# Designed miniproteins, single chains, continued (2), part 82

Each design is a single chain, and the fold is of that chain. pLDDT is the mean over its residues in the fold that is shown.

## One batch from the design tools (miniprotein)

Design m6848
Fold by ESMFold2-Fast:
Parts: sequence; structure tokens; C-alpha cells
Structure m6848 (fold): chain A 86 residues (1-86)
Amino acid sequence: MEYLEKAREYIEKAREYLKQGDLLKAMYYVLLGAKYALLAGGDEELVRKALQKAQEGARHYALGDYESARRYIEEGIRLVEEALEA
């Protein structure tokens, strides 16, 4: 359905921006992917964990800890992908 396709599209965009080093856009697309994963009937607990990882990523980004921010964004992407497979 439409929500599942959008969730996958946004997570692919998150991966692309992460690869480009654009951590803010990567975080934004993790949040959108999580939203549409939840709307698609994905695992609510995994979506909640993904949102928490995105928030931790934003916190570390604000502190100038870009390496930790990147790791949290990668974890968020994986959790959204897992939520869509559950």
C-alpha cells in the first residue's frame, strides 16, 4: 500500500543523505520513514526505538559529535527497515 512504499522511499533517501554526509537531512528522512512505517502497520516498538535513535542523533549533532550522530542515524534506519519486515 501507499504508506509502505513511502516509508521505503524515505528510508532510501535517509541512506543517500547519510552517504553524502548530510546528517540533518538524513535524520529528517528517518523521522518521515518512521512515521510512514507506523501508518503502514509496522512494529510500533521498533518505530519508537527508531525515533529515539533519531533524537539521540540530533542531540549529538548539536554538540558537534558528528561520528556519534552518524551511528545513531544508521541505527534509526535499521530499526525502521526492521519494523517494515515485522
Scores: mean pLDDT 86

Design m6849
Fold by ESMFold2-Fast:
Structure m6849 (fold): chain A 95 residues (1-95)
Amino acid sequence: REERVERVLKALAVAYKEGLDPETIGFAIAGLEDNEAAGEVLRLVSDPEKLKKIADELKVTEEERQEYLGFVRERAARFKALLDQAIDAAIERNK
C-alpha cells in the first residue's frame, strides 16, 4: 500500500539525515518486504540529493524519529543475518 512506501521513504530519509552508515542503509533497503521495495525507493536512494531534500522537508517528532531509525535498523539486521548465513553456507559448499 501507498502508506507502507511512504513510511519506508521517511524512515530512509531520517536515517540518511541522522548519518547512519551507507552499509546499514543498504542492508535495510535489501531487507525490505516486496510491498515496501517500490521502484521509487530505489530511485531516491540512487539520488542522494533528492533523498537529502526529502530529509530536510521532513517534519518528524522525536518519537517518530526513533521509530523510523528502529525500522531501518531492524530491516538492516534481518538482511545482514540472512547474508551472513548465505555466505557461511556458500563457503561450506565450495570445493
Scores: mean pLDDT 71

Design m6850
Fold by ESMFold2-Fast:
Structure m6850 (fold): chain A 79 residues (1-79)
Amino acid sequence: MDSFRERAKRGLEAGQESVRTYGKEQGLTEEQIEQAVKKMRETATPGLERAAERGDEEELKQAINRGVNAGIDEVDKLK
């Protein structure tokens, strides 16, 4: 069975991939895509740390969603 940390890692990886895919579809450069992915990661990380500390599945989902939204917003600013 997946540990909370394994689920958090997979959620973060999936969120990063979603931002990369969106950036590619918007015609961004590799450098711009990685900037958006970095924004996603930096936005998600504090919430993921809190979720891991508490074992809170909902906080994990919220942290990932906030990260993905921030990454998408960064893509939209860079195009």
Scores: mean pLDDT 83

Design m6851
Fold by ESMFold2-Fast:
Structure m6851 (fold): chain A 63 residues (1-63)
Amino acid sequence: TKTVTYKVDGAEITVTVTEDGYTIDVKGEMTPEVKKVIEKLKEQAQIQLKVLQEQKKKEQALK
């Protein structure tokens, strides 16, 4: 479980990643700059989710 809040161009972007999925919550105006950050955070959250699921299965396995 991981929660991070970012402040971008007057908006607050909160990303929460759990074993069951991820959520991105935005408070404030959705500017083009904020949208770009959200797209990057979505990609990172999807990768993190997959890593968490694989880690649960493999624990400390390096392969």
Scores: mean pLDDT 75

Design m6852
Fold by ESMFold2-Fast:
Structure m6852 (fold): chain A 120 residues (1-120)
Amino acid sequence: SLKLKKEVADLVKEYVSKINDLIRKAIETGDWVKAAEEIKEIIEEFNKKLKELVERLKKEVPEEEFKELVESIIEFLKRQKELFKKMAKEEKDPEAKKLLEENVKLIEELIEWLEEELKK
């Protein structure tokens, strides 16, 4: 379904916009603890919505198109993981660092879930 593919693209676009806005605010304010907490909430909501969309895609789109879409999402998430890993490595505040490392783990868990869906 073209509509479902658009819903996935819109969800990814919304996620990127929200994450970029929080990173910008954190750079301006220096409040990386608050930013990392809000990033975690955005990642958790994105994970929930994406899993629901992936289940619908699996049912409604051809298997080859499903595989290509999920593989593109995995590549996007791997880039997001590397971004948060770099931020966590460079972060000097122990609380903000811990929260950024938790965000990395949430993205890793989502990647693993998606890779498992590709094997089914």
Scores: mean pLDDT 87

Design m6853
Fold by ESMFold2-Fast:
Structure m6853 (fold): chain A 103 residues (1-103)
Amino acid sequence: SMEEKRKKLEEIHKQLEEQAKEVLERFKKLLEKRRNNPDYELNEEERAWLTALGLWIPSLDWLERLRNVKNDEKVEELLKQAKEEIERVVKEWKEIEEFILKK
C-alpha cells in the first residue's frame, strides 16, 4: 500500500509538471499573437481556456496581462511572471498531495 501510494504520487507529480509546461506554452502563443497584432480578438476556445486558467490560478489576471502586451520586452516579462506563478502553484499542489498521502 505504501509503494502504491508513492507510485500514484509520482504519477500525479509528472502530470502536474506536464500540464504546467503545456499551460505556459499556450500562454506564450497567446502573448505572441497579441504582440504581433494588438487588434487580435480572442476566439471562443481561447477565451474559455483563459477563463478556466483564471479559476485554476486566480492570483494572476491572465486576461488583463494579455491585454497589456505592447512589445517583446513585455512578452518576456509576462512569461517570466507566468512561469514563476505556475511553478509556485504546482509546488503547493505537490505539497498538498504529499500531505494527503502521508496517512
Scores: mean pLDDT 74

Design m6854
Fold by ESMFold2-Fast:
Structure m6854 (fold): chain A 78 residues (1-78)
Amino acid sequence: SMEEAEREIKRLEGGLQAADRLYENGDKDTAAEVYEAISRLAEGLAKRAREKGVPEDIVKRFEELSEQARKFAEELKK
């Protein structure tokens, strides 16, 4: 449902904020792992949303969160 998808999006956003706090506290390696976990989770949620016929705009929001988290993880590994 759209309500369920919106809740999952907020959870992913909360996870990104938690990873940001880890990075700010100097825990770069853990922050990178959390960003990677969020990226994989968001990608899986996008796939499930598409399979269940959730609107494409919501699916794209999951895909955008996955890509954002992936980029943050890659940046921290350099």
Scores: mean pLDDT 86

Design m6855
Fold by ESMFold2-Fast:
Structure m6855 (fold): chain A 72 residues (1-72)
Amino acid sequence: KVEEIKERLRQVLGRLRAATAEHADDPAARVAISEEFGPEIVRLVNELKEALGDDITPEEIGKIVRELIAEV
């Protein structure tokens, strides 16, 4: 299930990146888009943390998220 959560998070990050790139010359629109995707990203990150278990550190979660961002 961890891989399914990572795939969903990658998809959300990809959509966010595409949307922000589409409005590269409009900072207000890019902020609004980021705010719209924020809650979904937070939810998926929390689901990933729960799936990986209590032994996972915040630093390790951050590394996983950065790797997913780099893939989009």
Scores: mean pLDDT 73

Design m6856
Fold by ESMFold2-Fast:
Structure m6856 (fold): chain A 88 residues (1-88)
Amino acid sequence: SLDDAIRHAQQALDNAQRGNYDDAIRHASQARDLVQSQNDPRLQPAVQYLGQAIGSLRLYQRSGNQSYRDNAIRNLQLAIQLLQQAQQ
């Protein structure tokens, strides 16, 4: 459900902010899969934001470059905002 996707995206954000990057990636991936399962083209930007967050977290784990962590957090926040606005 969209509520489940929002909860997983929020868990991804919390874990990323706390430095639990593996859990952040897991939750972001679950959120992305739940959004994708809706088969709603209007939710594609949220799928893209979640994908970018996952990619940036993985790049951060490999490089330690803070800009990737910052980019991941921003993309998680954008995904959450869009999903909450879509929930009517």
Scores: mean pLDDT 91

Design m6857
Fold by ESMFold2-Fast:
Structure m6857 (fold): chain A 114 residues (1-114)
Amino acid sequence: SVEKKREELAEKAYEKIREAARKIAEIVIEDSPNAKEGAEALIKEAERLAEKLKEAIIKGDFEKAREYLEGFEAMGNGVADALSEEASKKVEEITKETVEEVKKLIEEAKELAE
């Protein structure tokens, strides 16, 4: 069914954001060991955005799904700006790749609606 396929795509989008947040948090802690609380806050906020994005995809609210993805992108870029040059580039790359992958999943879910 269309609903079941949307749920599968939404779950994939959710997992990609969670995986990206974990990788970014590891880079943040490695770059700045005193930033543990900031890294934990990043993971929690990314999980919140991922849950909202998942719900939006399931509901067929692709405008809201894009807004939550933009929120994740802004967070990733903001984190990168606070890091060393090497760590910043790694976080920017993870953020960009994750945004492109999730954007593709949103478009696939939208196409199911014809």
Scores: mean pLDDT 87

Design m6858
Fold by ESMFold2-Fast:
Structure m6858 (fold): chain A 88 residues (1-88)
Amino acid sequence: PDVDLTPEERKELVVKKFIEEMKKRGVPEELIEKIKEILEEKNLSSEAFQLSSIMVALYHKEEIDESQLDEEQRKLLEEAKKILEELK
């Protein structure tokens, strides 16, 4: 299915999955919409699904073991923290 999608359609699908996952895990819709806008502004829409799990953990104040993260995941964690702090 992925081979027939344009880059734009792929981003839309990833963002849709991001929104659905955030809603299922109890994040308010208004906050999800603001996060979506920031992700689009920062060109992080393709990483939105991966960011969703980190964002949910941070929103619920769950402890994230940074020693289990690779360099890319650590950068995503820092970006997620910045986005959530901007929205407070």
Scores: mean pLDDT 73

Design m6859
Fold by ESMFold2-Fast:
Structure m6859 (fold): chain A 68 residues (1-68)
Amino acid sequence: SLLDKVKEFAKKLVKEKASKEKAEKIIEEMDKAQTVREIFEIIKKYTDKKVAEEIGKEMERFGVKLVL
């Protein structure tokens, strides 16, 4: 599904940009997400603002529409 593809892409970005400890927590919580908005809210909750902004920009390049 599109949601599963977005989750896998977000997991990859989180592993690349966040610390290992924060990445593990975000990945665990993302498995429970039912929408793209929930994925981004989880990233924002468990990582710092700069990393969340960088991940958001990469998701936009992928064509994921983030509702602020």
Scores: mean pLDDT 78

Design m6860
Fold by ESMFold2-Fast:
Parts: sequence; C-alpha cells; structure tokens
Structure m6860 (fold): chain A 89 residues (1-89)
Amino acid sequence: GGEKVKKAEEAILEYLKAQPDRWVLRSELVEFASKQTGASKSTAEEALDRLVDKGLVEERVNEKGETMLRIDSEALALAEAHAKAKAAA
C-alpha cells in the first residue's frame, strides 16, 4: 500500500514544477493525477493532502471558495536533498 499515493504525489509535483508560482485548482490537480497514474480520485486527494502536510505545496481558497495549490520550490529542493541524504545511509 502507498505506491499509488506516491505516484500521484510525483505526478502532482512534476505538473506544478512545470508551472512554478502558478496557482492551480485542487480539482484540476486531482483529475490530472488520477488520469496520469490510474489512481482513484480519493488517492489523488490523499496525495495532495500529504504534499500540503509536508509543506511542499501551498494552499489557499479563492473568492469563489475553490481551493488552489502552488509549489514551494525552495521547500521541495530542501526536502529532496534531505531524502537523498537519508537514502545514501
């Protein structure tokens, strides 16, 4: 368990990394991750929640009440460096 969630996390991060500093609708990211990985929409939602919890993605609500996400490129780079250091041990 968790492989599909990790695949969804990777797909979301790559999508957002291609569009740095752009706010993207949560619904758009969920649909993209689900289609890209074959994961369920609930698995894609869990992947987004994990990325927000890790501080790799920022979230806010717009004037229409829609949730929007943006990548934190500096936080992501730091987290990737830390994970690589742990994997080398």
Scores: mean pLDDT 79

Design m6861
Fold by ESMFold2-Fast:
Structure m6861 (fold): chain A 91 residues (1-91)
Amino acid sequence: MEARVERLLALWRERVAAIEELKKAGRLPDAATRERGAALTAEMQALWDSLPPEARVEALLRFVDWLRAETGDEEAAARYRALIEEEAAAA
């Protein structure tokens, strides 16, 4: 389980970093970058779907802490907190 949580967090962090770089540079991703992004999104979804509710809550909490510390993106943090509350209620 831990390996899947760590992989999911690494992919989420990579996606956030790529989006933030795009915003700062004002650049549009090329076709190859978009295809890689789609592949990463599919892997993230498969990993998420494979996790039990308690592991999803753990992954979300670790991601929200990282996101708040690294990006200051309060909107994204708020969205993830909503998901944590929903998953915690299901667990």
Scores: mean pLDDT 73

Design m6862
Fold by ESMFold2-Fast:
Order: C-alpha cells, then structure tokens, then sequence
Structure m6862 (fold): chain A 94 residues (1-94)
C-alpha cells in the first residue's frame, strides 16, 4: 500500500492524534466542554487544511473525510463521537 506520507510523517501524525485523544479525554473530565471546544475546532480546521494538501491517494482521502466528521462532532458538542473518529484516523495511519 502506497501513501504520500513518509514513515516520519506517519509517526508524527500518529503521535499528534494520540495527544489530541488524551487532551479531549482530559477536557471531558476536568473542563467545561463548551468553553474550550471552539478553540479545539479552529485548530483542527487548520490541521484539515494541511491534510488536504497531502491527499494523493484514497487512504489519505479517507483520513481527510474522517477528520471532517470529527470536526462536525466537535461542532455538535459530541466529544465522545469526536474521539471515535480520532481512533479511526489512527487506525488508518498505523
């Protein structure tokens, strides 16, 4: 299977996604969802733009679509659904 991500880029993306999952879990436990959710959404929209620039095959296209679903879940204040999409994205890049 070919992807436009290098092994170094895959590792960095995987570490980034794992960090975001942990931050969302901490947000669910310690903070009010609504106050911080907009900031997380705006940051993830920036990441989406970067991912679109890397899309060169169907696997990466699927990753971008999962990222959109995660952003929509965040917009709807569904942090648990957003975490599920983050886990699916990790599964695709492993």
Amino acid sequence: SKTSFTEEEKKKALEFLKKQIKELEELLKKEGKERLQKEIKEEFERVEAALKAKVKNEKEKELVELFKEMVEALANSDLEKALKYLEEMIKLIE
Scores: mean pLDDT 63

Design m6863
Fold by ESMFold2-Fast:
Structure m6863 (fold): chain A 59 residues (1-59)
Amino acid sequence: GVNEYAEKAGRAAAEGNAEEAARYAELSGIQDAGVMAKKAAEEGRSDLAGAAASSYGGR
């Protein structure tokens, strides 16, 4: 199913809020998606952070 925190992480990353994206990714409890989103946000790759978080639960 869709994880609400992963969705929020993706949205925050898309808006350029790297710290908020990383925080929501950690709260999601999704190790792979959360870690990828956090690292991408730290690198200034907000687009990748959003994709990583959103793609985990979606088809």
Scores: mean pLDDT 61

Design m6864
Fold by ESMFold2-Fast:
Order: sequence, then structure tokens, then C-alpha cells
Structure m6864 (fold): chain A 98 residues (1-98)
Amino acid sequence: MEEEAQRLVDEMRERAQKAIDEVNKLGDEAVKSSKEKMEEAYKKGQEIVDELRAEAQRLKAEGHTEAARVAYQGAFDVRSVLGYSYAKAKEKFAKEEK
């Protein structure tokens, strides 16, 4: 019982961390390429956030409340990293245009 719940929590933590790493990488690559690539990367990041939220809702419906909480927290963290990274990228591109 506890071991099964812990496995789901660990899986969601791993997925959230991979998502954070992915959006950080997308942001870094976008800054190196173009403003257009930044917009594409931002949309991809939003998709990742939506996926984590969908999983959280599914886990909650299945009664896996702790795993659902971890997934919601992961979605929030990914969204925060995404917003921060792309705000910085936008500022950099705006300065380069001037």
C-alpha cells in the first residue's frame, strides 16, 4: 500500500523534474536562435504544463491524492520556470532590436 503510493509520488516527481529540465533547455536554445523559436518553445512548455495538470486530475479521480498533489506542484513549478525563462528571453530580444 504505502510502497505503491510512494512509487506514484516518485514517478510524478521524476516527471516534474524532467519537465523543468526540458523547459529550461527549450528556453536556453530559444535565446540562442530566434524570437520565433522562443515563441514555439513557450507553446511547447505550456503543453507540458497542461499535461501535468491533466495527470493530476486523473490521479485525484483515481484516489491517488498525494501523487496528484505532486503533479499539481510540478505543473506550477514548470509554469513558473517557463514564465521566468521566457520573460528574460523577451527582454534580451527587445534590447537586441533597439
Scores: mean pLDDT 78

Design m6865
Fold by ESMFold2-Fast:
Structure m6865 (fold): chain A 83 residues (1-83)
Amino acid sequence: MEKVEEAKKKLQELGDKISELLRKYNEARVAGDEEAYRELTREILQVLDEAIKVLDEISDDPEFAEVKRFLTALKEQLEAELA
């Protein structure tokens, strides 16, 4: 199951990326830097799109379906905040 293992690695890398971006996003929000948090929100959305695409390739696991649902909801929320 090389495909699932590769997807898990990618998801972990993307998760680390999201965590780093969320830390910067929270710092920008606390500082009231609207330009910085908007830019970070756009970057987070790009990483979420990539993660959702990876999850689409490994749809046979119910656990991954739940993660995909969560990431999709997070993406929708952040898009609404940016709009």
Scores: mean pLDDT 77

Design m6866
Fold by ESMFold2-Fast:
Structure m6866 (fold): chain A 89 residues (1-89)
Amino acid sequence: SNAEKKALELLKSEDPYEQVAGAFALARLGKIDEAKKRAEELLKQFPDMDPKVREAAELIRDGNIVEAAKVLKEASPEAYKKAVEIIRE
């Protein structure tokens, strides 16, 4: 879908907050298994990432999407807003 394409574009961002927001958007679009895989890949590729990005990625990997939303919204309201706009399509 167009929403899934936008979530994947967000995952290609140079901004780690936007990358984790893309994985969050995939989970909210019902692509939970893909979102978990993408979050795990982010954790492996960037072991020294920002602690809040790491926390959100770990929550997505573990399937705790509600808590991931809270962490992402706190860490980057802007990245969270981009994910919500994608989900609303």
Scores: mean pLDDT 85

Design m6867
Fold by ESMFold2-Fast:
Structure m6867 (fold): chain A 93 residues (1-93)
Amino acid sequence: SAMEKAKKLIEEIKELVKKLKEGKISEEEYRERFRKLLEEAAKLTNLELEGERDIELGIATVEAYLWFEENPDWSDEEKRAYLEKLYAELQAR
């Protein structure tokens, strides 16, 4: 089912983030693998990824939410400020 595939993709993304944090994978390999997982997720949701900007925004957004999940001591205000800064940096290209 689509839900089972989505759960597996989320688990694979979490494992990928963990490997990067532990220094077991390069930033380049991390980005490439994450890109493939996003493309697979987009296919499951009928979402069209229109170019590199959408992929980069998708990676950054998912990374932010995974980091918030692992750091629950951050306030909603701090999480909001982080996302605002992240989106501003991506738009400033």
Scores: mean pLDDT 73

Design m6868
Fold by ESMFold2-Fast:
Structure m6868 (fold): chain A 65 residues (1-65)
Amino acid sequence: SYKATADNLRAEELARLAAQELLETGEPMKGVLKEDGSITASNELAKELVLSQKLAGAKYVELEA
C-alpha cells in the first residue's frame, strides 16, 4: 500500500544520511526499528538515528552504514 511504500522511502533517506555519517566518522553503524516498535542498534549514534525516524512517524526502519 502507499503507507508501506512511504515507510520504505523514509528508511532509504535515513540510510543515505547514515552513509554520509559513516564517511564523516569512519565508523560503521546499524539500526533497526521493527513494526512492533522495538529498536536495536550497534551504537548510540545508530540508536539516535532510528529513534529520530520513529518520532517522525516511521513504522519500520533498517539502516546499515
Scores: mean pLDDT 64

Design m6869
Fold by ESMFold2-Fast:
Structure m6869 (fold): chain A 56 residues (1-56)
Amino acid sequence: SSSEKKKIQAEIQKLVQQRAAASLLLIAYQDDPARSAALQAEIAALDKQIEELKKK
């Protein structure tokens, strides 16, 4: 439905913004292996969520 598509687009936009923020933090913590690993895991989880929403 049109309403469902609108909701999906809004959720994708939100996740894309969260991914962008995590990517900036990853650059800031590039010399911190533990924080970098956590941020990479967060980005991977966000990418998976975005991909699933795009399939709808």
Scores: mean pLDDT 86

Design m6870
Fold by ESMFold2-Fast:
Structure m6870 (fold): chain A 57 residues (1-57)
Amino acid sequence: YTELAERYQKVLDAKEPLSVEEAAELAGISRSTVRRLVEKYGFTPNQVALLYLFLKM
C-alpha cells in the first residue's frame, strides 16, 4: 500500500493549501465529498485528504 503512503506524504509536504479538486484527486474521492466534509466538520481540504488516505491504509 506504498501508493497510499506516498499520497499521504505529498499532502503533508504541500507548501500551499490544497484546493478541493487537488484534495479529491489525491484522496481518490469526489470533489463533492471533500466540499461536504469541509462544510460539515470545518476541516481544510488538506485535512480531508489526510483522513481519507489514512483510512484507506
Scores: mean pLDDT 77

Design m6871
Fold by ESMFold2-Fast:
Structure m6871 (fold): chain A 103 residues (1-103)
Amino acid sequence: MLEELRRAGIEAESTAGLAMMTASSTKLAGQKTSAELAAQADALADEAGRLGQEAQRAMEEGLRNPEKAEEMLRRARELKRRAEELTKQALALGDQVDAQLAA
């Protein structure tokens, strides 16, 4: 009885330890493969590119319509800021892909 409970406790601790190690590795690497991380980086880069194009169009609109110039400048600045943010995220994911491929 006591010996069986002790054995069951050791088995439960070993299983929990393996689960915690697997969860830690999954948290470090994510549930995402290098291919999934690369795809996410590409998607963020594409979105950043689109936002950059929208910012350029907003600037051109502001130059053509002086009445809307201030509104278009605010929009262009916001879109540019978002594009820069997404570009930084894409680069960070690229670094993670490189780290996974090196490991």
Scores: mean pLDDT 67

Design m6872
Fold by ESMFold2-Fast:
Structure m6872 (fold): chain A 100 residues (1-100)
Amino acid sequence: RDPLTQWVEEKLGMSMSTIRNILVGYYRSQGKPETAEKIAAMSDLQIAALLLVLLGDPEKLEQLVNYLREQGKEEFAKSLEKAHKELTAEEVRRWALELS
């Protein structure tokens, strides 16, 4: 398993399968069923990369966190907010290097 996927699972405290299912549900709730279908077919690395994009975008992160709270997934919402606060320029550079 790649280092980015491991970092995401450790940081969020859940499996990539659980994360994928949550993201699929989120995009379906946003009226984007084609996007949800593409996410369902993504590799673990692609899901981890998508999460990095969401963590780096405060507006998108807020929308996802609000959805998770409405679904009763408070622990996952808190994990995402914590990961966002801990995501630094050094971590972004580290993952850019790993993906090179």
Scores: mean pLDDT 77

Design m6873
Fold by ESMFold2-Fast:
Formats: C-alpha cells, sequence, structure tokens
Structure m6873 (fold): chain A 91 residues (1-91)
C-alpha cells in the first residue's frame, strides 16, 4: 500500500542519518522514531497535511535529541514535508 511504502521510505531516511551520527541512539529513541514514521505515513495516506507537519517536526526534534546535527535533521524534515505535500496532492 502507499502507507506501507511511505513508512518504509521515511524509516530509511531517518535510519540513514542516524547511521552517520557520532552518537548511537537508544532502543527507546529508535522505537519512538519508528512509531513517529508510521504515524507520519498514516497522516499522509489520510491526506492530513497539518498532522504530517506536526509529526515531521517531532521526528526532527527526536533526531536532534538522538545526536543528529540540527541542519541534517532540518533537511530530513523538509524532505519529509515535500514528500507529504506531493503524495497528498496526487491523491
Amino acid sequence: SLEEFLETALRQMVRAVLSRSPVTPTEEQLKKLDELTRELAQAIADGDLERAEELAEEIKRTMIESGVDEALADGVRDAMLTLARVAIAEQ
């Protein structure tokens, strides 16, 4: 489904930047990021751009707390929002 594809893509984006971070995320941080990416995929599938924006911002915040550079976290958030806007517009 679109939701399953989005969840996988969003999770991979987060994991890619975490793997390049000098700090290893905790299991709790990884679980939270996985839950947030699932919720973001659902919001996009539902066409809820406002909720998608909130979730993308929380993913950014959680990545920064996990040791990701703020500029990299901003870039990932912006990419997620671009994907959300395009996916919602094409529904």
Scores: mean pLDDT 85

Design m6874
Fold by ESMFold2-Fast:
Structure m6874 (fold): chain A 61 residues (1-61)
Amino acid sequence: SLEEEKARVDRLKALAPRMTPEELQRVADYLEQKAEEHKKSGNEELAEYFRQAAEDLRARA
């Protein structure tokens, strides 16, 4: 569900302070890929949520 996908992203963001810069980049890349997949499936809300999370993690690296 939409809420479950958002909760998953929120859990990853909560783990960011414990990640290395290398891990932050890999997770950001993963979230960006998932954002593109959600965009292709027409889920604009999830696409933007994943994209914003990817930017947040990348900024921490």
Scores: mean pLDDT 86

Design m6875
Fold by ESMFold2-Fast:
Structure m6875 (fold): chain A 58 residues (1-58)
Amino acid sequence: MKFPEIPDEKLRAFLTSLGFSDEDIDTLLSLPIEELLQVLATLLGLSPEETRRRILAF
């Protein structure tokens, strides 16, 4: 199964739940999705694939 596209609304809500400011969220959303997932994976202690699944389940 191809990984579904993460809606920006869901991604923004997830980042807000982690305590990011609106300014930081706008900066993160300007990154390619692969780079964004690597950043979040590092912060959460997860793989990028697991991070994607967690965002989609949020």
Scores: mean pLDDT 76

Design m6876
Fold by ESMFold2-Fast:
Order: C-alpha cells, then sequence, then structure tokens
Structure m6876 (fold): chain A 74 residues (1-74)
C-alpha cells in the first residue's frame, strides 16, 4: 500500500455567517493537505458552521478518507 503523510492543517479565521431567521453561526474552513507516495499532494477542505468539536472532527476524518481514496483511484 502507499504511505499517506499528513503534511499540513490550515484553519481559517472564524467568521459569522447567516443561516436563516436572522441567526448567525461561527464558520471555520479546515484545509488538510495529504501526500501519498508517488502521487501529487491532495487537499481535503471542510466547512464547519456552528458544529461541535466532535462533529468537526468526524467531518474532517471523512473528508480526509475520501481524498485518500480518490488519490489511490487515480
Amino acid sequence: GKLVEFLDTEVSPEEEVEVGGDKTLPKRVIKTTLKLTGEEPVEAVVEVIGESHDEMHEKVQKANGEAVEKALAA
């Protein structure tokens, strides 16, 4: 199997966004850069809007897994 290296995680500044009904929630964008042996680096980008730390973590893990699978299929 290919080695998967975690290269970087970039978290955007927190922004307040309208989600309807005059309600605002904090928004963060998490960009994870992963490198597979012999492949170009791949980015997994996740937007989190008013989500808990656990929900954010689950969303990031899912996106990272999908990015790795996509790179392995190339």
Scores: mean pLDDT 74

Design m6877
Fold by ESMFold2-Fast:
Structure m6877 (fold): chain A 104 residues (1-104)
Amino acid sequence: MDVARIVREAADIVEKEKPSIETVELDEEVKEELVRLVEALKPEELTQLDALLSGLSALPTPSDDPETQAEILGLKVTRAAMELGLHPVVAEELGRRARELALE
């Protein structure tokens, strides 16, 4: 599964759907920085706050299960977006779309 491809596709979907009145331009520079931050994040660095921001009641335990790997990727994407100063609604939607794409 290509993390860079998933992150970029999630960004394209969010930009097209405009889930927030705070329109953020998800240009190529932002997409590249999102990929870099997501790839740098380890699952062990995720917190309960990351889970709550993604609508989860608890942090997933890292495993070889594809659904768990997709959930962890979604959490990483949401956190990376928040680190870049993107609106929380945009960050949450980016993480959700990345999770959905990771399961395809």
Scores: mean pLDDT 75

Design m6878
Fold by ESMFold2-Fast:
Structure m6878 (fold): chain A 91 residues (1-91)
Amino acid sequence: KKLEEAQKALSEGIRKANEAYKAGNFDEAIKAFSEGVRKAAEILTGDKEEADRVAELARKYFEAIKNGDIEKAAQYRRELDAELQRLVEKA
């Protein structure tokens, strides 16, 4: 059940980020995405410090997208995917 709640939080964050991104509101998109990741991580771990750390990685990923830095975006995306997978395995 925690995995389902975490996936819902992440999906909602992605949905809001996509809406903001399509509207050209990159700062809102970054905020929505990182908050979704933070909530998902907090649900999986119960650890706010760990959740904030993973949310910071999500913020860096989306900032790289905003800046057109495709290489850094790909790197941060791989790191984010690895961290989220690690948290799922711990839950």
Scores: mean pLDDT 83

Design m6879
Fold by ESMFold2-Fast:
Structure m6879 (fold): chain A 86 residues (1-86)
Amino acid sequence: SLLPLDERSIAFYEKLLKEAEKDFEANKHPLTVALKLFSAYTGLGLAYKQRGETEKAEEWFKKALEIADKLNSPFLKKQVEEIYKL
């Protein structure tokens, strides 16, 4: 289903990405950082897709898939593929 589109949705996921970057700089556990980055990437991908910015959306989804591959998680990969089909 389509969620409401606005600049605030993108700002929310950009904030989440900034929090994940701070966790990385604070030398937090790699798995925790990877999962936060995955959430930020999938959220940004969905937001840009809903805005009709397909190229930007695909870039974020590719980054999310890279995290899924590094974590060797078929579950996370499936989650990105399902969001991408929306």
Scores: mean pLDDT 76

Design m6880
Fold by ESMFold2-Fast:
Structure m6880 (fold): chain A 91 residues (1-91)
Amino acid sequence: SKEKMKKLAEFARELGEKGLSEEELKKAVREKGKELGLSEKEINAIIDLLLGKLSVSEASEKSGISKEELSEILLAYHTTVGLRLIERGIE
């Protein structure tokens, strides 16, 4: 399970670089989550976390995923989103 969460954090980093819409993000996370064998409950909590609809604590309570693992996924995603926005803003 920890290995699955690390793979999802790496995937989230890639997603942040792509500048996806909310709909595209939901689809990508759902497809990757299914590939990794995550439950619908885990997938939905991660999607809502990345979209800012749930806090790390709320997502953890809803999914059973640790706050540490969810924080890693969230930070990976938002770090690359931030870098992409900065780089495009100076073009």
Scores: mean pLDDT 82

Design m6881
Fold by ESMFold2-Fast:
Structure m6881 (fold): chain A 100 residues (1-100)
Amino acid sequence: SLEKAKELIKEAVEYARKGEGEKAAELLRKAAELAKEENPVLAQIARLSAGAVEVEIKAGADAESMVRAVEFGLRFLKGIVAAVGATEEEKEAIKLFEEV
């Protein structure tokens, strides 16, 4: 369910704000699994965000940096869309991630 994936991304932001990056990355990976069949683009950007959070954990980054890392996949997709245009699936992924 895309709605369940969205709620997990919201929880990931909340854990990142607490400095709990490992839990944030776990929730983002779970969101990607739930989104995989209905919106593979949302699944991919959630996985990219999880990877970015994992990098920030290894770097000893603060909670603010971890929140920015959760948003990394969305920013990456927006960059692609600005350069080459958006499909309806990409527009849906952006909308769902921004509504968090």
Scores: mean pLDDT 87

